# Designed miniproteins, single chains, part 89

Each design is a single chain, and the fold is of that chain. pLDDT is the mean over its residues in the fold that is shown.

## One batch from the design tools (miniprotein)

Design m3100
Fold by ESMFold2-Fast:
Structure m3100 (fold): chain A 74 residues (1-74)
Amino acid sequence: SMSLLEALEKLKEWIKNAKSLPEEEKEKALKAIDKVEESGDLTPEALKKALEEEGVSEDTKERVLGLYKKLAKL
């Protein structure tokens, strides 16, 4: 199993390389992850709140959260 920090780093890498995400959505999602890392609250609920605060689209938010939950269980 990987740590939540390792899961966030893999999530950041996926976002940066995701051909299906517009660059604006990538920037917002990466900023949300940076906020979560800075706060130390690495829960999926904290990530959801940060994504919402950064104005990430609902589709992108669900995709990012879904992948984070899968990675965090590995």
Scores: mean pLDDT 84

Design m3101
Fold by ESMFold2-Fast:
Structure m3101 (fold): chain A 76 residues (1-76)
Amino acid sequence: SREEEIRRIEADVKELLDLFRKMQKEGLPLDEIFKRLREYAKEKGLPEWLLLIAMGIYTGDLKLQAEGIKKYLEER
């Protein structure tokens, strides 16, 4: 259902955000964090739009969040 899809997206975004915060707290540079997150997403089979949304949420970039949502809607 649509509600189940939203819940799974929220869970995946939260997981990516938790990893982002952990790596930032460990002092990793932003480019290395982004590289590791892309590798993680690929390994888990997560789509690029989900990564864009998570990165936008974490950095406070509303345009990046909107881009991710737009890609999701256009790919369906």
Scores: mean pLDDT 80

Design m3102
Fold by ESMFold2-Fast:
Structure m3102 (fold): chain A 72 residues (1-72)
Amino acid sequence: GKRYALQSKGDPEAKEKLKELVNDPAIKVVKSKDGLAALQSLGDPEAEAKLQELLNDPKIEVREVDENGNVL
């Protein structure tokens, strides 16, 4: 799956959801080349749904990360 670097814009609820995903064993956390944590689903449908919610949350800043760890 694609990898995404996610950052909260300061909203407490969005920050809590992001923290839950980072600690989910069904989410792989990979360091990007710039040191950002990039998240990837391991195929669990519930974890993927939570990731998709954050990708569409206007309180979360999202940047795509390629397979080589470059932020796009």
Scores: mean pLDDT 76

Design m3103
Fold by ESMFold2-Fast:
Structure m3103 (fold): chain A 100 residues (1-100)
Amino acid sequence: SKEDKEIVGRILKEALEGGIKILELALKGESEEKIEKVREETKKRIEKIMRENGIDEEVIETVLQQMDDFTEYVLKASEEEQRELLELLKKRLEELEAKL
C-alpha cells in the first residue's frame, strides 16, 4: 500500500505539473501548438510511470484521455476560470509535495 501510494503520488505530481504549465501557457496567450507539446510530453511521462509499474492498459488509456479532456477544457475556459484553476492546481501540488 505504501508503494501504491508513492506511484499514485508520482502520477498525480506529473499531471499537476503538466496542467499548471498548460494553464500558464494559455494565460500568456501562447499558441495551441506549444500547449499541445506540453500535453503530449506530460502524457508520455505519465504513461511511462504507469507501464513501468504494471498498470492495466485500459486504466492508462483512461488517465491519458483525462489529460486530453483537461487541455480541451482549458482552451475553452475564460481567463478567470483559467486563473482559478491554476491557483487550485498550485495548492494541490504544494499539498502533495509536503506529504512527499
Scores: mean pLDDT 88

Design m3104
Fold by ESMFold2-Fast:
Structure m3104 (fold): chain A 60 residues (1-60)
Amino acid sequence: TKEEALQRLQQAADLLGVTPVRLARHLYYEQLLSVQDIADGLKVSPSALLEALKELLAQD
């Protein structure tokens, strides 16, 4: 779900020492990996990840 993807992104951002919004911007615009690869790493669906990324980017 989008909520699970948001929680996973928040956890990953904390581990990397960045804000969730900063991580979302990097993944959406600048990253080398596909959305599918990122979703697989976070153990969420690609559609859930895209919804979570859009939610975080709306906070920018």
Scores: mean pLDDT 75

Design m3105
Fold by ESMFold2-Fast:
Structure m3105 (fold): chain A 78 residues (1-78)
Amino acid sequence: EELDRDIEKVEELIEKARQALAEGNYFEADVYVALAIITAHLGLETARRQGNEEAVKRFEELLKKIDELSAEIAAAQA
């Protein structure tokens, strides 16, 4: 339940970052990416402590998406 809400929060932050990127708001996009990274890492550590393998997998997938988005933001500024 709590981990599901953290997953939803990370997904929301990723979408907000994508919207900011599309609008040319690179600073705002970077802020949303930073918040998504922090939330995802905290959720991943909680999932690992609980032995929740499914949640661990979901957070690892989200962190991969965040890395890809971060690269897109950097490329857009080049």
Scores: mean pLDDT 87

Design m3106
Fold by ESMFold2-Fast:
Structure m3106 (fold): chain A 77 residues (1-77)
Amino acid sequence: SLDEAVRLLEKAIEAIKQGNYEEAVELLKRASDLVPDPEVRDQVEAFRKMAEYYLKKGDYEKAIQIAEAALELVRRA
């Protein structure tokens, strides 16, 4: 459900803040899969890929900002 996607995105953001990057990536993937609207899902998936890119580069602050943008998008859907 959309509410479950929100919860997973919130958990992903906390995982990044705690240095649990592998868990964060898994949570971001699971969250995008739970978005029922295909257009919103595609946008969340784009944000997920961008957040993963910054996590791989060690730019955790940008990864958090992108994950928070995805969370806001899902909350408004």
Scores: mean pLDDT 86

Design m3107
Fold by ESMFold2-Fast:
Structure m3107 (fold): chain A 66 residues (1-66)
Amino acid sequence: SMEDRSKLLRKIEEIREELSKVFSQDEVDVALVDLTRIVGQGIKEGLSVEQIEQKLDELLEEYLKK
């Protein structure tokens, strides 16, 4: 739905802002490719917004632990 898409786009933007505080733009751009891939795969597989957000949070945590 449009509402679900808007929530996921907002979540990606929030993660981009967090990554931009600690990483270079090139590093953030690479991470955004991974985030976009996770969202695309989740939608294709019929995952809920909450399940996709959980996967995005896990990827963010992995990047921030470096």
Scores: mean pLDDT 82

Design m3108
Fold by ESMFold2-Fast:
Structure m3108 (fold): chain A 71 residues (1-71)
Amino acid sequence: DKEELKKLLELIKKSIAEGTEESVGVAMIGLAVLIATNDELSEEAREALEKIAEGDLEGAIEVLEKAIEKL
């Protein structure tokens, strides 16, 4: 269900926005699960993870916002 995926992406986006090591860590796990289980979001999830690894949390949020808009 696209609605459930949208809610999941919003939760991941919120976790990144909180900006703590714990919340960002949870977001990274969520993105890794999406890469493994959802072919439609795999590319966006990888791009968001790469942005997080580079310290670009705003860029990661933008990637997820675009993914939500496409759903």
Scores: mean pLDDT 82

Design m3109
Fold by ESMFold2-Fast:
Structure m3109 (fold): chain A 56 residues (1-56)
Amino acid sequence: MSLEELLAQLDPGGRAAVGAAAREMGEEAGIFLGELLLQGHSLREAGKLVAERFGM
């Protein structure tokens, strides 16, 4: 799934968080964060899981 397609499905807060993660940690981190948000995780939970996986 592309980052662009994923961003289209998120609210403005989710889109901003995914964009920031992609810029700082790479596109894979942004995609992973967005997938977690679409699965119903909160921004805080999704951010923690991304940090644990991508080493933030």
Scores: mean pLDDT 78

Design m3110
Fold by ESMFold2-Fast:
Structure m3110 (fold): chain A 59 residues (1-59)
Amino acid sequence: SELDELLSRLAELTRQIHALEAAGKEVPDELRKEYAETLRKAGELIHAQMDADDAARAA
């Protein structure tokens, strides 16, 4: 599902950011921006799912 893909991407981005921080490297703005955007989209899908009590599964 799209949500599963976004959650998988968040996990990978989190791993990359943590690896850079652990190495004392600067985290690129593009990585932080992608993390924030992916988190936002995942949250929107979760809210849409919660608001769709009687809706068909194909959101």
Scores: mean pLDDT 77

Design m3111
Fold by ESMFold2-Fast:
Structure m3111 (fold): chain A 102 residues (1-102)
Amino acid sequence: SPVEKLVELANEIVKAVSELRKAVRAGDMDAARQAKEKLIENAEKALQVLREIGVDPETLARAEEALKKLRSLKPEDVEGIVTAATEILSLIHRAAVRLRRA
């Protein structure tokens, strides 16, 4: 279901953020780049699911803006990446709650 897919993608985003924090703290910039790439990939998949289920234009625009910000940030900009990822996770959570109540 779209709800199950959104929950799975949210879990992968949380995992990628955790991997990014750990990699940057360790000074492993190759691992940090890989974690950021996984985060972006799962965020892109989540945005596609949000489009397919027909979320409101404001929610979609906010998700697209957060994804654009994620793509523009360097892996070492952990605070910026976490902020953008948290916005995407919040939008996924709101969409999943609405779908479960329908």
Scores: mean pLDDT 88

Design m3112
Fold by ESMFold2-Fast:
Structure m3112 (fold): chain A 78 residues (1-78)
Amino acid sequence: EEVEEIAEKVDRYNSLGKYDEAAKILGIEGGVYIASGPTRELAEKRAEQLREKGYGVVIAAPTREEFLEKVKELLEKA
């Protein structure tokens, strides 16, 4: 449940464009920016836009389930 709560907060902050706050939750210096969307194509386009803006680590997660799994994986390793 703790991991689920943290994943939900990361998702919320990313949705609000508060990427620095999301990065702090994950404890990563450069920040992790996760792009999501209803399709893989949209999530990948969003991820590419973030990379073009100079964001350090960007992961495309096209589904809510995949998004949460990526956040959990990062929390486990961080």
Scores: mean pLDDT 64

Design m3113
Fold by ESMFold2-Fast:
Structure m3113 (fold): chain A 59 residues (1-59)
Amino acid sequence: GAMARRNAARVAAFVRAMGGTPSADGRSALLSGAEVSARSLARLTGHSVGEVRAGLKAA
């Protein structure tokens, strides 16, 4: 839905703002040399794992 797309876009913007590199499969992102899982990003951002994975794939 629209909220899920908005949350995915916010995750993509967050990763880019941190200079991070999302994985092609959306399962993780490389932030400051450390690999962070989509589950850990979901906890950090307050979004669902599905929304984080969609955002990482879109970034």
Scores: mean pLDDT 77

Design m3114
Fold by ESMFold2-Fast:
Structure m3114 (fold): chain A 81 residues (1-81)
Amino acid sequence: SYLELARQGLRLAREGERLVARGREILKKPSRQDILRGIGIVLRGIGLRTEGYLLGKRAIENSDDPEAIELGKEAIELGGK
């Protein structure tokens, strides 16, 4: 279902955004050990946001369901940051 795909995309985009924010917070006053950890968390977050973006885009391109379109748009907005 493209509605389920849109929901998954939004969930991944939200998780990715949270990880990017967390990694950036760690990098505000990083110890040498925290630099690599913070960068790794940011990169994982970017990957999840990108996956959420792609799933949201696929849901919009393949569904006429207004709920799937709205959730897909939110996934694209969050994942496209």
Scores: mean pLDDT 88

Design m3115
Fold by ESMFold2-Fast:
Structure m3115 (fold): chain A 83 residues (1-83)
Amino acid sequence: MKLVKITLEATLITLDSVQTVKVTVTVSEELAKLIKEELEKGAVAFISATPRPGELPKLEDLELSISLNGELVRLKIESIELI
């Protein structure tokens, strides 16, 4: 199985704010294609976290959640950047 890195926009939800972030994940080529298709259809990728104001949450504590064909898929995040 060939793994690919993809970067996508996700909504980071905290107690005090909602921010758009760029996240990178490593997934199979088939899953990467499905993610792109669902995002084009208006699916939303999101991360729930409670970081302090002005701090990015620890990467190890974060999962990217996205709804793919009515199923909630959770992916490990490799990197996160504020837009």
Scores: mean pLDDT 73

Design m3116
Fold by ESMFold2-Fast:
Structure m3116 (fold): chain A 61 residues (1-61)
Amino acid sequence: SHSQAAGQAAAEGDLEAARRHILEAGGSEEQAKRAVELGKRGGPAAGGMAATVYAAVAGGS
């Protein structure tokens, strides 16, 4: 799923791939930007968690 892929990419430090997966899941640019910012500030774990949540919400259940 895009949620899983976004979370995995962010956890690996690939914030651009995480951003793309959030957008592909139907997430907004704001959600993608926030996930990238959290990844930069909190590291891969924080970015991975944020990316997974945003992509899951965007993908709708």
Scores: mean pLDDT 72

Design m3117
Fold by ESMFold2-Fast:
Structure m3117 (fold): chain A 72 residues (1-72)
Amino acid sequence: MSKEEKAAVYAAAADLLYVASQLPFLTPEQRKRDLEGAIELYKKAAELSTDPQVKEEFNKRIKELEEELKKL
């Protein structure tokens, strides 16, 4: 598996955890945990991405999710 393929897998997993974090019946603790997981996986995707444009997109998303996390 290439670095770009690994980055795509981590990004997909991060997207799933983000969706999970948005479920209305979650406790604040569960939501925080899922959101923290999504952030970690996007960071992994950014680290593996060699394209500066793609890396910047992941970094912007990480900042958005970190802002959401601060509100929990």
Scores: mean pLDDT 83

Design m3118
Fold by ESMFold2-Fast:
Structure m3118 (fold): chain A 94 residues (1-94)
Amino acid sequence: MTELEKRAQEKADELVKKIEENYKTKSREQVLKDFEAEVKKLFEEMTPEERRIFLGHLARKLAEWAAKNKDFDFGQELLKKIVEIWKEYEKKRK
């Protein structure tokens, strides 16, 4: 694993941990808003390659989290948000 891959994965792991903590105390809508804001903030700090690695690892971790907590609907909403953010940033790359 490269240093770049390690950093991107660590950022994804930190975000998932933050989601797990917020999910226990905040509303579903607030967790989604916080998630979108944090992903966009991290994207502004990342190269396109780091974004790809980050999103791949994040999507995998969110799918695992959804399975573990049996909240597939929320897991799908989080994954949908990742796809929406990815499309937005790919469009801005023009």
Scores: mean pLDDT 79

Design m3119
Fold by ESMFold2-Fast:
Structure m3119 (fold): chain A 72 residues (1-72)
Amino acid sequence: MDDEIKARVRAAAANAGMSFTDEAIDYLAERLKGASRAQVDAVIAQALVIAGSRGRKTVEVEDVEAALKLVL
C-alpha cells in the first residue's frame, strides 16, 4: 500500500537524522507500487546514502531516481 511505503520512508529518514521532500516521498511510492518490502527498503537506504554523499540532509526526487537505477 502507498501509505505503508510512505510510513517506511519517514521512519528510515528519521532514524538516519534526515528527511525526504514530499515530492520525493510521492515519487518513490508511485515508482515502487507492487515492489517487495526488501526492494522498497533498499531504494530508501540508497537514496539516503546518495543525498548524504551530496552533503544534503534532505532527500530530493533526483536522489530517488539515482537510487532506483542502482537497486532496480
Scores: mean pLDDT 84

Design m3120
Fold by ESMFold2-Fast:
Parts: C-alpha cells; structure tokens; sequence
Structure m3120 (fold): chain A 76 residues (1-76)
C-alpha cells in the first residue's frame, strides 16, 4: 500500500422501495471529509444505483495524499 493512499469504506442502507442515489459532487465531498478536509462542491445530477452497488471515487490533496472512498449500498 502506498503511504500517500488512504482507503475509506462507507455502507449506506437504503429502503427497498427507494432507489440508491448519490451525486458525483456528494461522493467527492465525502472523500475530502474522510481526509479531514471540509469542502462544499457544486450540486451535480444524482446517479442511480442498484441496492448492492459499490461506487469508488478518488481525490488528491495538495500535499500529494490520495483518498479513495468506496460507498457500498445495502437494502434495509
């Protein structure tokens, strides 16, 4: 594992009658927050996923650190 890469996993429980949705902006904001950086990003259109979907995004910090956020959706 590279010293500059942090991996963070989140599990999001979604009711069976709702479609899991998360925007790219929201995913990036969560990745920055996992790195200890607070950022608000412009709203983007939400993407719809299956209840068993896994979504990954990567952000790079000014000091060269990279954070990879994995979001896993599960049905409630």
Amino acid sequence: MMPEVERVELTVTVPPDETPEISRGELLELAYQAAGVRRELPPTAPSRFAHDAVVEVEVELPDGRRVVLTVRFVAS
Scores: mean pLDDT 73

Design m3121
Fold by ESMFold2-Fast:
Structure m3121 (fold): chain A 80 residues (1-80)
Amino acid sequence: SDVLAETLQLLAPDITDTGAIRVFAQRIVDTANRLNLPPTGTATRLALESLGVEVPRGIIDGKTLAEALRRAIESGAIRP
């Protein structure tokens, strides 16, 4: 979703690779669609786990999403 990609860019303005942000957003959306869930909570957690990102217990807030995006780029799970 373009809206999710735009939201992620606002949460992580230091990430200049818009392609990486789109891939990350698309992974969340694809996971949500595959499971027939909204692209929040459970779908987001499962998408992050599929990228090899450790997800803390509790609420996945904007800070957690921004950190997960950085971790996914650093690990090479999504290409910059």
Scores: mean pLDDT 74

Design m3122
Fold by ESMFold2-Fast:
Structure m3122 (fold): chain A 55 residues (1-55)
Amino acid sequence: SLEEIAEEIRRLVEEHKVSPGLRAFAEEGVESALAKNDLKAAETLLANLRAMLAA
C-alpha cells in the first residue's frame, strides 16, 4: 500500500542517516504522493532512493 511504501522510505532515510537535502527530497516526495494518492510516484521514489543508497 501507499502507507507501507511511505514507511519504508522513511525507514531507509532514518537507517542511512542521509544528507539533509536527500531527507527533504524524500519527505516532500512522500507527502506529494500521499496527497495525490499516487502509488506509482511512491514506488518510483522508493526505487530511486534504493538506487542512490546502493551507489
Scores: mean pLDDT 80

Design m3123
Fold by ESMFold2-Fast:
Structure m3123 (fold): chain A 106 residues (1-106)
Amino acid sequence: LRQRFLDGAVTDLRSARENVERAGELDPSIRELLERARELLDQAAREARAGVDDPSALQRALELVDQALRLLGQAARLASPSTVPLVTGAAINAMGGGFNLRLALA
């Protein structure tokens, strides 16, 4: 059922956002990358909610998740050792969200 995958995507994207917020508090040097990733994750979650009635919103959500993952990858390369687990945790949650969005499109 599409709704279950969309609920899973929103939950995963929320978890990714929480990890991004915590990482930004610990490492000011990557805060700009993390704030941009957070904005993309928030927009992806809004598009995912709209995706119940609009498959094109799910495609936009996937594009936003892919953009956020690129920024999280850059942040992970620059992050302090104490912040790396939070950035990688955010990336794992964002990938889970993307997976659920792809299942909702199928």
Scores: mean pLDDT 88

Design m3124
Fold by ESMFold2-Fast:
Structure m3124 (fold): chain A 78 residues (1-78)
Amino acid sequence: MKIVKWKDTETEEQIEERKQRVFDDLKSVAEKYGLKEALKKIEELEKNTSLDPVEFIAQALRAVGALFEEIIKKEKEK
């Protein structure tokens, strides 16, 4: 089945821009806290994101999970 798009021909650009903003924010958090492993995983997820909104959300949640796990690890070292 064809994926229903928000804005037809511009939908892919809009989705890519939104994905880029989300992953840029996540990368910014990773850089601020020195989360190098999470940063690498976020970059890999960003490169492999689909145009499907549900799959994008799932991939964004995996990126957040990677940030959370590395933050917990670093906090336990304090």
Scores: mean pLDDT 69

Design m3125
Fold by ESMFold2-Fast:
Structure m3125 (fold): chain A 78 residues (1-78)
Amino acid sequence: MFEEGKKKYEEGKYEEAAKLFDEAARKGNVEATALLAEALFKIGKYDEATQYALEAIRSGNPEARAKAIEILTKIALS
């Protein structure tokens, strides 16, 4: 699911990627939570993207936190 989500994201299929990342995040994949936020940002769902980015920050994972901060910065500048 996570790898398939990345493939959909690379193909520009952000809505499909978001669904696959959501499934991976629900199974405890913290990196998938950050990528879900990014996919939601790409499709213009800024409120949902913000919620998942904050969740990625709360995870304590440094890579997920860094990605989430990038997303929140882009939303704030939009």
Scores: mean pLDDT 82

Design m3126
Fold by ESMFold2-Fast:
Structure m3126 (fold): chain A 68 residues (1-68)
Amino acid sequence: AMTPREVVEATRAEIDRLLAEGAPISEIVQVFADGLRRVRASGDPEAVREALKLAQELHDRIDARLAA
């Protein structure tokens, strides 16, 4: 089974892939939501903090895409 940190890393990699492929924002958000749910279930504070950072990065990247 993946560690909580590995779940964050796998979620980031999947989001990066979907963004590069021009996938719909709704699909990207679902991938993030699934990853965040798994991380929250783990109770790992460091992984939760890393997921929150990923959320902010994703928000900024979506804002940039919508502004273009």
Scores: mean pLDDT 83

Design m3127
Fold by ESMFold2-Fast:
Structure m3127 (fold): chain A 86 residues (1-86)
Amino acid sequence: SLERALKAVEEASKLKDELSIPELLYIAELMYFEGLSVEEALKRLTPERMREFRDRYLALLRKEGFPQSSIDATEKAFDEEIERLE
């Protein structure tokens, strides 16, 4: 629901100074779709899961017609974060 999505974004935004934008998006997705708390979502933040999330997110950006420059910037941000988690 919209209310659940907004709550997930609000809860994830409390970590904005501690987490990268790719991490915040992934945490918000886990809270929204899996009903996880922030604490449980953080425990699932692994390089493998971030790669799977990156691939799905980039596919959605392509489907929605985002510019290639935006897609490339998003991929780079995810790749930098995945490397940090390894």
Scores: mean pLDDT 73

Design m3128
Fold by ESMFold2-Fast:
Structure m3128 (fold): chain A 100 residues (1-100)
Amino acid sequence: MPSAAQAQAFVGRLRAEYERVTGKPLLLPVPKDLEAALREAIGLLNLLVAEVTDEEGRVVVPVAHPDLIREVARILREADEEGDMEGGDERIAALLASRI
């Protein structure tokens, strides 16, 4: 598992990327702990995938971590097809634990 500090730093990078891609500011408090940071990272990755990928899950907007975005897009597509959004979030959390 990543440390709370590593997860918070990653959330900060995702916030900056989301603001850059969408032009919409994020007025969110600093996540209090590791669990809050991971939940926010999952939510931000969901939003980023919607903004930067096409209908086939291909990254069409330049991003800092295109491999991560493609993998998250795949997980979200599989979760939607399975009707298991909770399982999708768990798979994204496991992916983040391996990458942070």
Scores: mean pLDDT 76

Design m3129
Fold by ESMFold2-Fast:
Structure m3129 (fold): chain A 77 residues (1-77)
Amino acid sequence: MLRFREKGAALMSLVTDKTEMTLNELYEAVFKVLTETGLFTLEGDTVHFSEEGAALFGVEEMTLAELLDLVLSWVEE
C-alpha cells in the first residue's frame, strides 16, 4: 500500500478519502482528478491547469509524465 505525504494527501482529498492505496488506485485517482475536479484538462501529453489548479501547483501547465512523477514524489515508500 502506498501512503501519501502531507502535501499529497491534501491534494488527493479532492478526489478520494483514502490515506493508503495501491499504485493502480493512485493512477485511477490522478485520472479522476483530471476528468472530474475541473482543476486540470489533458490535451495529448500536456496537462493544462485551471486557475485553481495553477494556484496549487505553481504552474499553468506541465507534461503528464511530470504530473505522475510529482504525485509519486508525494508517496511514502
Scores: mean pLDDT 64

Design m3130
Fold by ESMFold2-Fast:
Structure m3130 (fold): chain A 70 residues (1-70)
Amino acid sequence: SLKEELEKLIRELAAKAGANEEKAEAVVRTVLDLIEQGDLGGAKTIIRLLGKEAGDEELAERAIELADKL
Protein backbone atom coordinates (compact mmCIF):
# COMPACT_ATOMS: atom_id res chain seq x y z
CA SER A 1 0.00 0.00 0.00
CA LEU A 2 1.02 3.67 -0.35
CA LYS A 3 1.00 3.95 3.46
CA GLU A 4 3.41 1.00 3.86
CA GLU A 5 5.70 2.43 1.14
CA LEU A 6 5.69 5.85 2.88
CA GLU A 7 6.54 4.19 6.24
CA LYS A 8 9.50 2.37 4.64
CA LEU A 9 10.85 5.59 3.07
CA ILE A 10 10.53 7.47 6.38
CA ARG A 11 12.37 4.66 8.21
CA GLU A 12 15.15 4.74 5.57
CA LEU A 13 15.48 8.55 5.86
CA ALA A 14 15.56 8.36 9.68
CA ALA A 15 18.21 5.61 9.60
CA LYS A 16 20.36 7.63 7.15
CA ALA A 17 19.97 10.63 9.51
CA GLY A 18 21.47 8.50 12.33
CA ALA A 19 18.27 7.53 14.17
CA ASN A 20 17.99 4.16 15.93
CA GLU A 21 14.93 1.90 15.41
CA GLU A 22 12.98 3.46 18.34
CA LYS A 23 13.50 7.02 17.06
CA ALA A 24 12.69 5.97 13.47
CA GLU A 25 9.36 4.45 14.60
CA ALA A 26 8.54 7.61 16.60
CA VAL A 27 9.14 9.72 13.47
CA VAL A 28 6.95 7.39 11.36
CA ARG A 29 4.11 7.71 13.92
CA THR A 30 4.45 11.52 14.06
CA VAL A 31 4.35 11.90 10.24
CA LEU A 32 1.35 9.54 9.89
CA ASP A 33 -0.51 11.25 12.77
CA LEU A 34 -0.03 14.65 11.10
CA ILE A 35 -1.34 13.29 7.78
CA GLU A 36 -4.39 11.70 9.51
CA GLN A 37 -5.10 15.05 11.24
CA GLY A 38 -4.98 16.86 7.86
CA ASP A 39 -1.70 18.64 8.70
CA LEU A 40 0.03 17.75 5.45
CA GLY A 41 2.22 20.89 5.77
CA GLY A 42 3.55 19.71 9.13
CA ALA A 43 4.20 16.20 7.77
CA LYS A 44 6.09 17.58 4.73
CA THR A 45 8.20 19.84 6.99
CA ILE A 46 9.37 16.82 9.04
CA ILE A 47 10.11 14.80 5.87
CA ARG A 48 12.16 17.69 4.38
CA LEU A 49 14.12 18.05 7.62
CA LEU A 50 14.87 14.30 7.57
CA GLY A 51 16.01 14.57 3.94
CA LYS A 52 18.50 17.31 4.84
CA GLU A 53 19.82 15.40 7.90
CA ALA A 54 20.06 12.17 5.86
CA GLY A 55 21.77 13.91 2.91
CA ASP A 56 19.06 12.45 0.64
CA GLU A 57 16.66 15.18 -0.46
CA GLU A 58 15.55 13.07 -3.49
CA LEU A 59 14.29 10.29 -1.19
CA ALA A 60 12.51 12.93 0.92
CA GLU A 61 10.79 14.29 -2.24
CA ARG A 62 9.58 10.75 -3.07
CA ALA A 63 8.15 10.41 0.46
CA ILE A 64 6.37 13.80 0.09
CA GLU A 65 4.83 12.63 -3.23
CA LEU A 66 3.48 9.50 -1.49
CA ALA A 67 2.07 11.62 1.38
CA ASP A 68 0.19 13.78 -1.17
CA LYS A 69 -1.52 10.60 -2.49
CA LEU A 70 -2.84 9.57 0.97
Scores: mean pLDDT 86

Design m3131
Fold by ESMFold2-Fast:
Structure m3131 (fold): chain A 100 residues (1-100)
Amino acid sequence: TLPAPSAEEIERARKAFEELVERLEPHADQKVIEEKMAALEKKAKELGKTLSERERELLRFQGILYEAAKNGYVLDEEELEKLRFVAEVEEALRAARAAA
């Protein structure tokens, strides 16, 4: 059982996320990302769901990762480690919220 992440771990994950976005965003077509986000928000609304601001940020980042990879960007070992850490903290936060 993974414990709930500390405030320090949450802050480190936030910084790692921001650094990954800054590095990858120039390698992604922003128009394609915005079109995909608009389609996802429309579909969520049709299903009676409202995406939170954080859910939108995570979906947008997933789009950035996909488009950057399509444009030939390869994550290095440091970027992969940061991505894994962010994913682990986000999963632990979701589990903690669901358990409450």
Scores: mean pLDDT 80

Design m3132
Fold by ESMFold2-Fast:
Structure m3132 (fold): chain A 61 residues (1-61)
Amino acid sequence: KKADVIKELNAAKTINEQLDILEKNSSLFSIKDLQDIADFFKKAGGEKAANRIYKIIESLK
């Protein structure tokens, strides 16, 4: 469930671990949710992290 994935994301120690969790569970998030998460990772991990999420968004379109 989305709530369980959010808990897993909050427990993740690294940005790469958080990105892997998002990639595996991308179908549970709306495009808008993923855009908000991309903005968060842009602040925390920079453009590389945000670009991984943008690729996930493109795969869902």
Scores: mean pLDDT 73

Design m3133
Fold by ESMFold2-Fast:
Structure m3133 (fold): chain A 80 residues (1-80)
Amino acid sequence: EPVEVRGEGLVVSDNGEVYRVSITVRAPDREAARRALVAAGQAITKALMEGDTPENAQQKGIQAAREAGGEVVELRVEKA
């Protein structure tokens, strides 16, 4: 059955700003959900650390989750 998993973390950007990232992904099974959550989190972290905007980082996270077999159902990237 479809499952949802949530992850939350803090990311320090290239200019030293701290962002709180919260991601909820939905997938057909737990392994797909885990892969999608990890892929989204890694893509967002990389984008923010490379100086991308929070908006572009969000889009990269959504795409990475989709490529990993999941769907982002909730995503927040905000200054901590």
Scores: mean pLDDT 86

Design m3134
Fold by ESMFold2-Fast:
Structure m3134 (fold): chain A 94 residues (1-94)
Amino acid sequence: METFLKALEETLETIENNPTVSEEEKEIAREIIEETRRLAEERGPEAAMRELEARALELSAQVAKNPNDKELLTKTLATITVAVLLHERLEKAK
């Protein structure tokens, strides 16, 4: 749990400190990280990671059906970015 929560905080710091990430993406990333933290505290880190990955997959499928939905695309990219960075940090912590 400690390692997972630290990985979430470091993921948020990476996104917040990246000047190429839009304010909209940063705002969405904050919400995703807060929700993932809540799920990890309630159901454990494995369940939280599975939920995040499932959400990224579902959003990607929705973008494929609605390619001109800019808001959906931004949310999908933010979710994938959080999932990828979190996965990388957890692998590095092993």
Scores: mean pLDDT 82

Design m3135
Fold by ESMFold2-Fast:
Structure m3135 (fold): chain A 93 residues (1-93)
Amino acid sequence: SLVERMKEILKSESDPNVAIAKIVELAREEFGPAGASAVGVLVSKGIAEGKPEEGIEKGVEVGKRAQERADKEGLDSVGAAQLGQEEAKKALK
């Protein structure tokens, strides 16, 4: 349902920057700051490469895992966001 909601935002929003912002906010609500950060990077890359749905699916998977690690390590919101960005970077070839 989360992936489907993100795909619907992308289809209904003509401005990709607005779509990304809404998708990132959904990820923040569902996972937290590490998940939001990872989703933002991977969705933006997916859109830029003409593979937005793959970006969403990978973003949700990586974002969930990154948030689990941030929670386990007791990171604050800034540290969690940095971890999310690093995990997204590793997932990009």
Scores: mean pLDDT 87

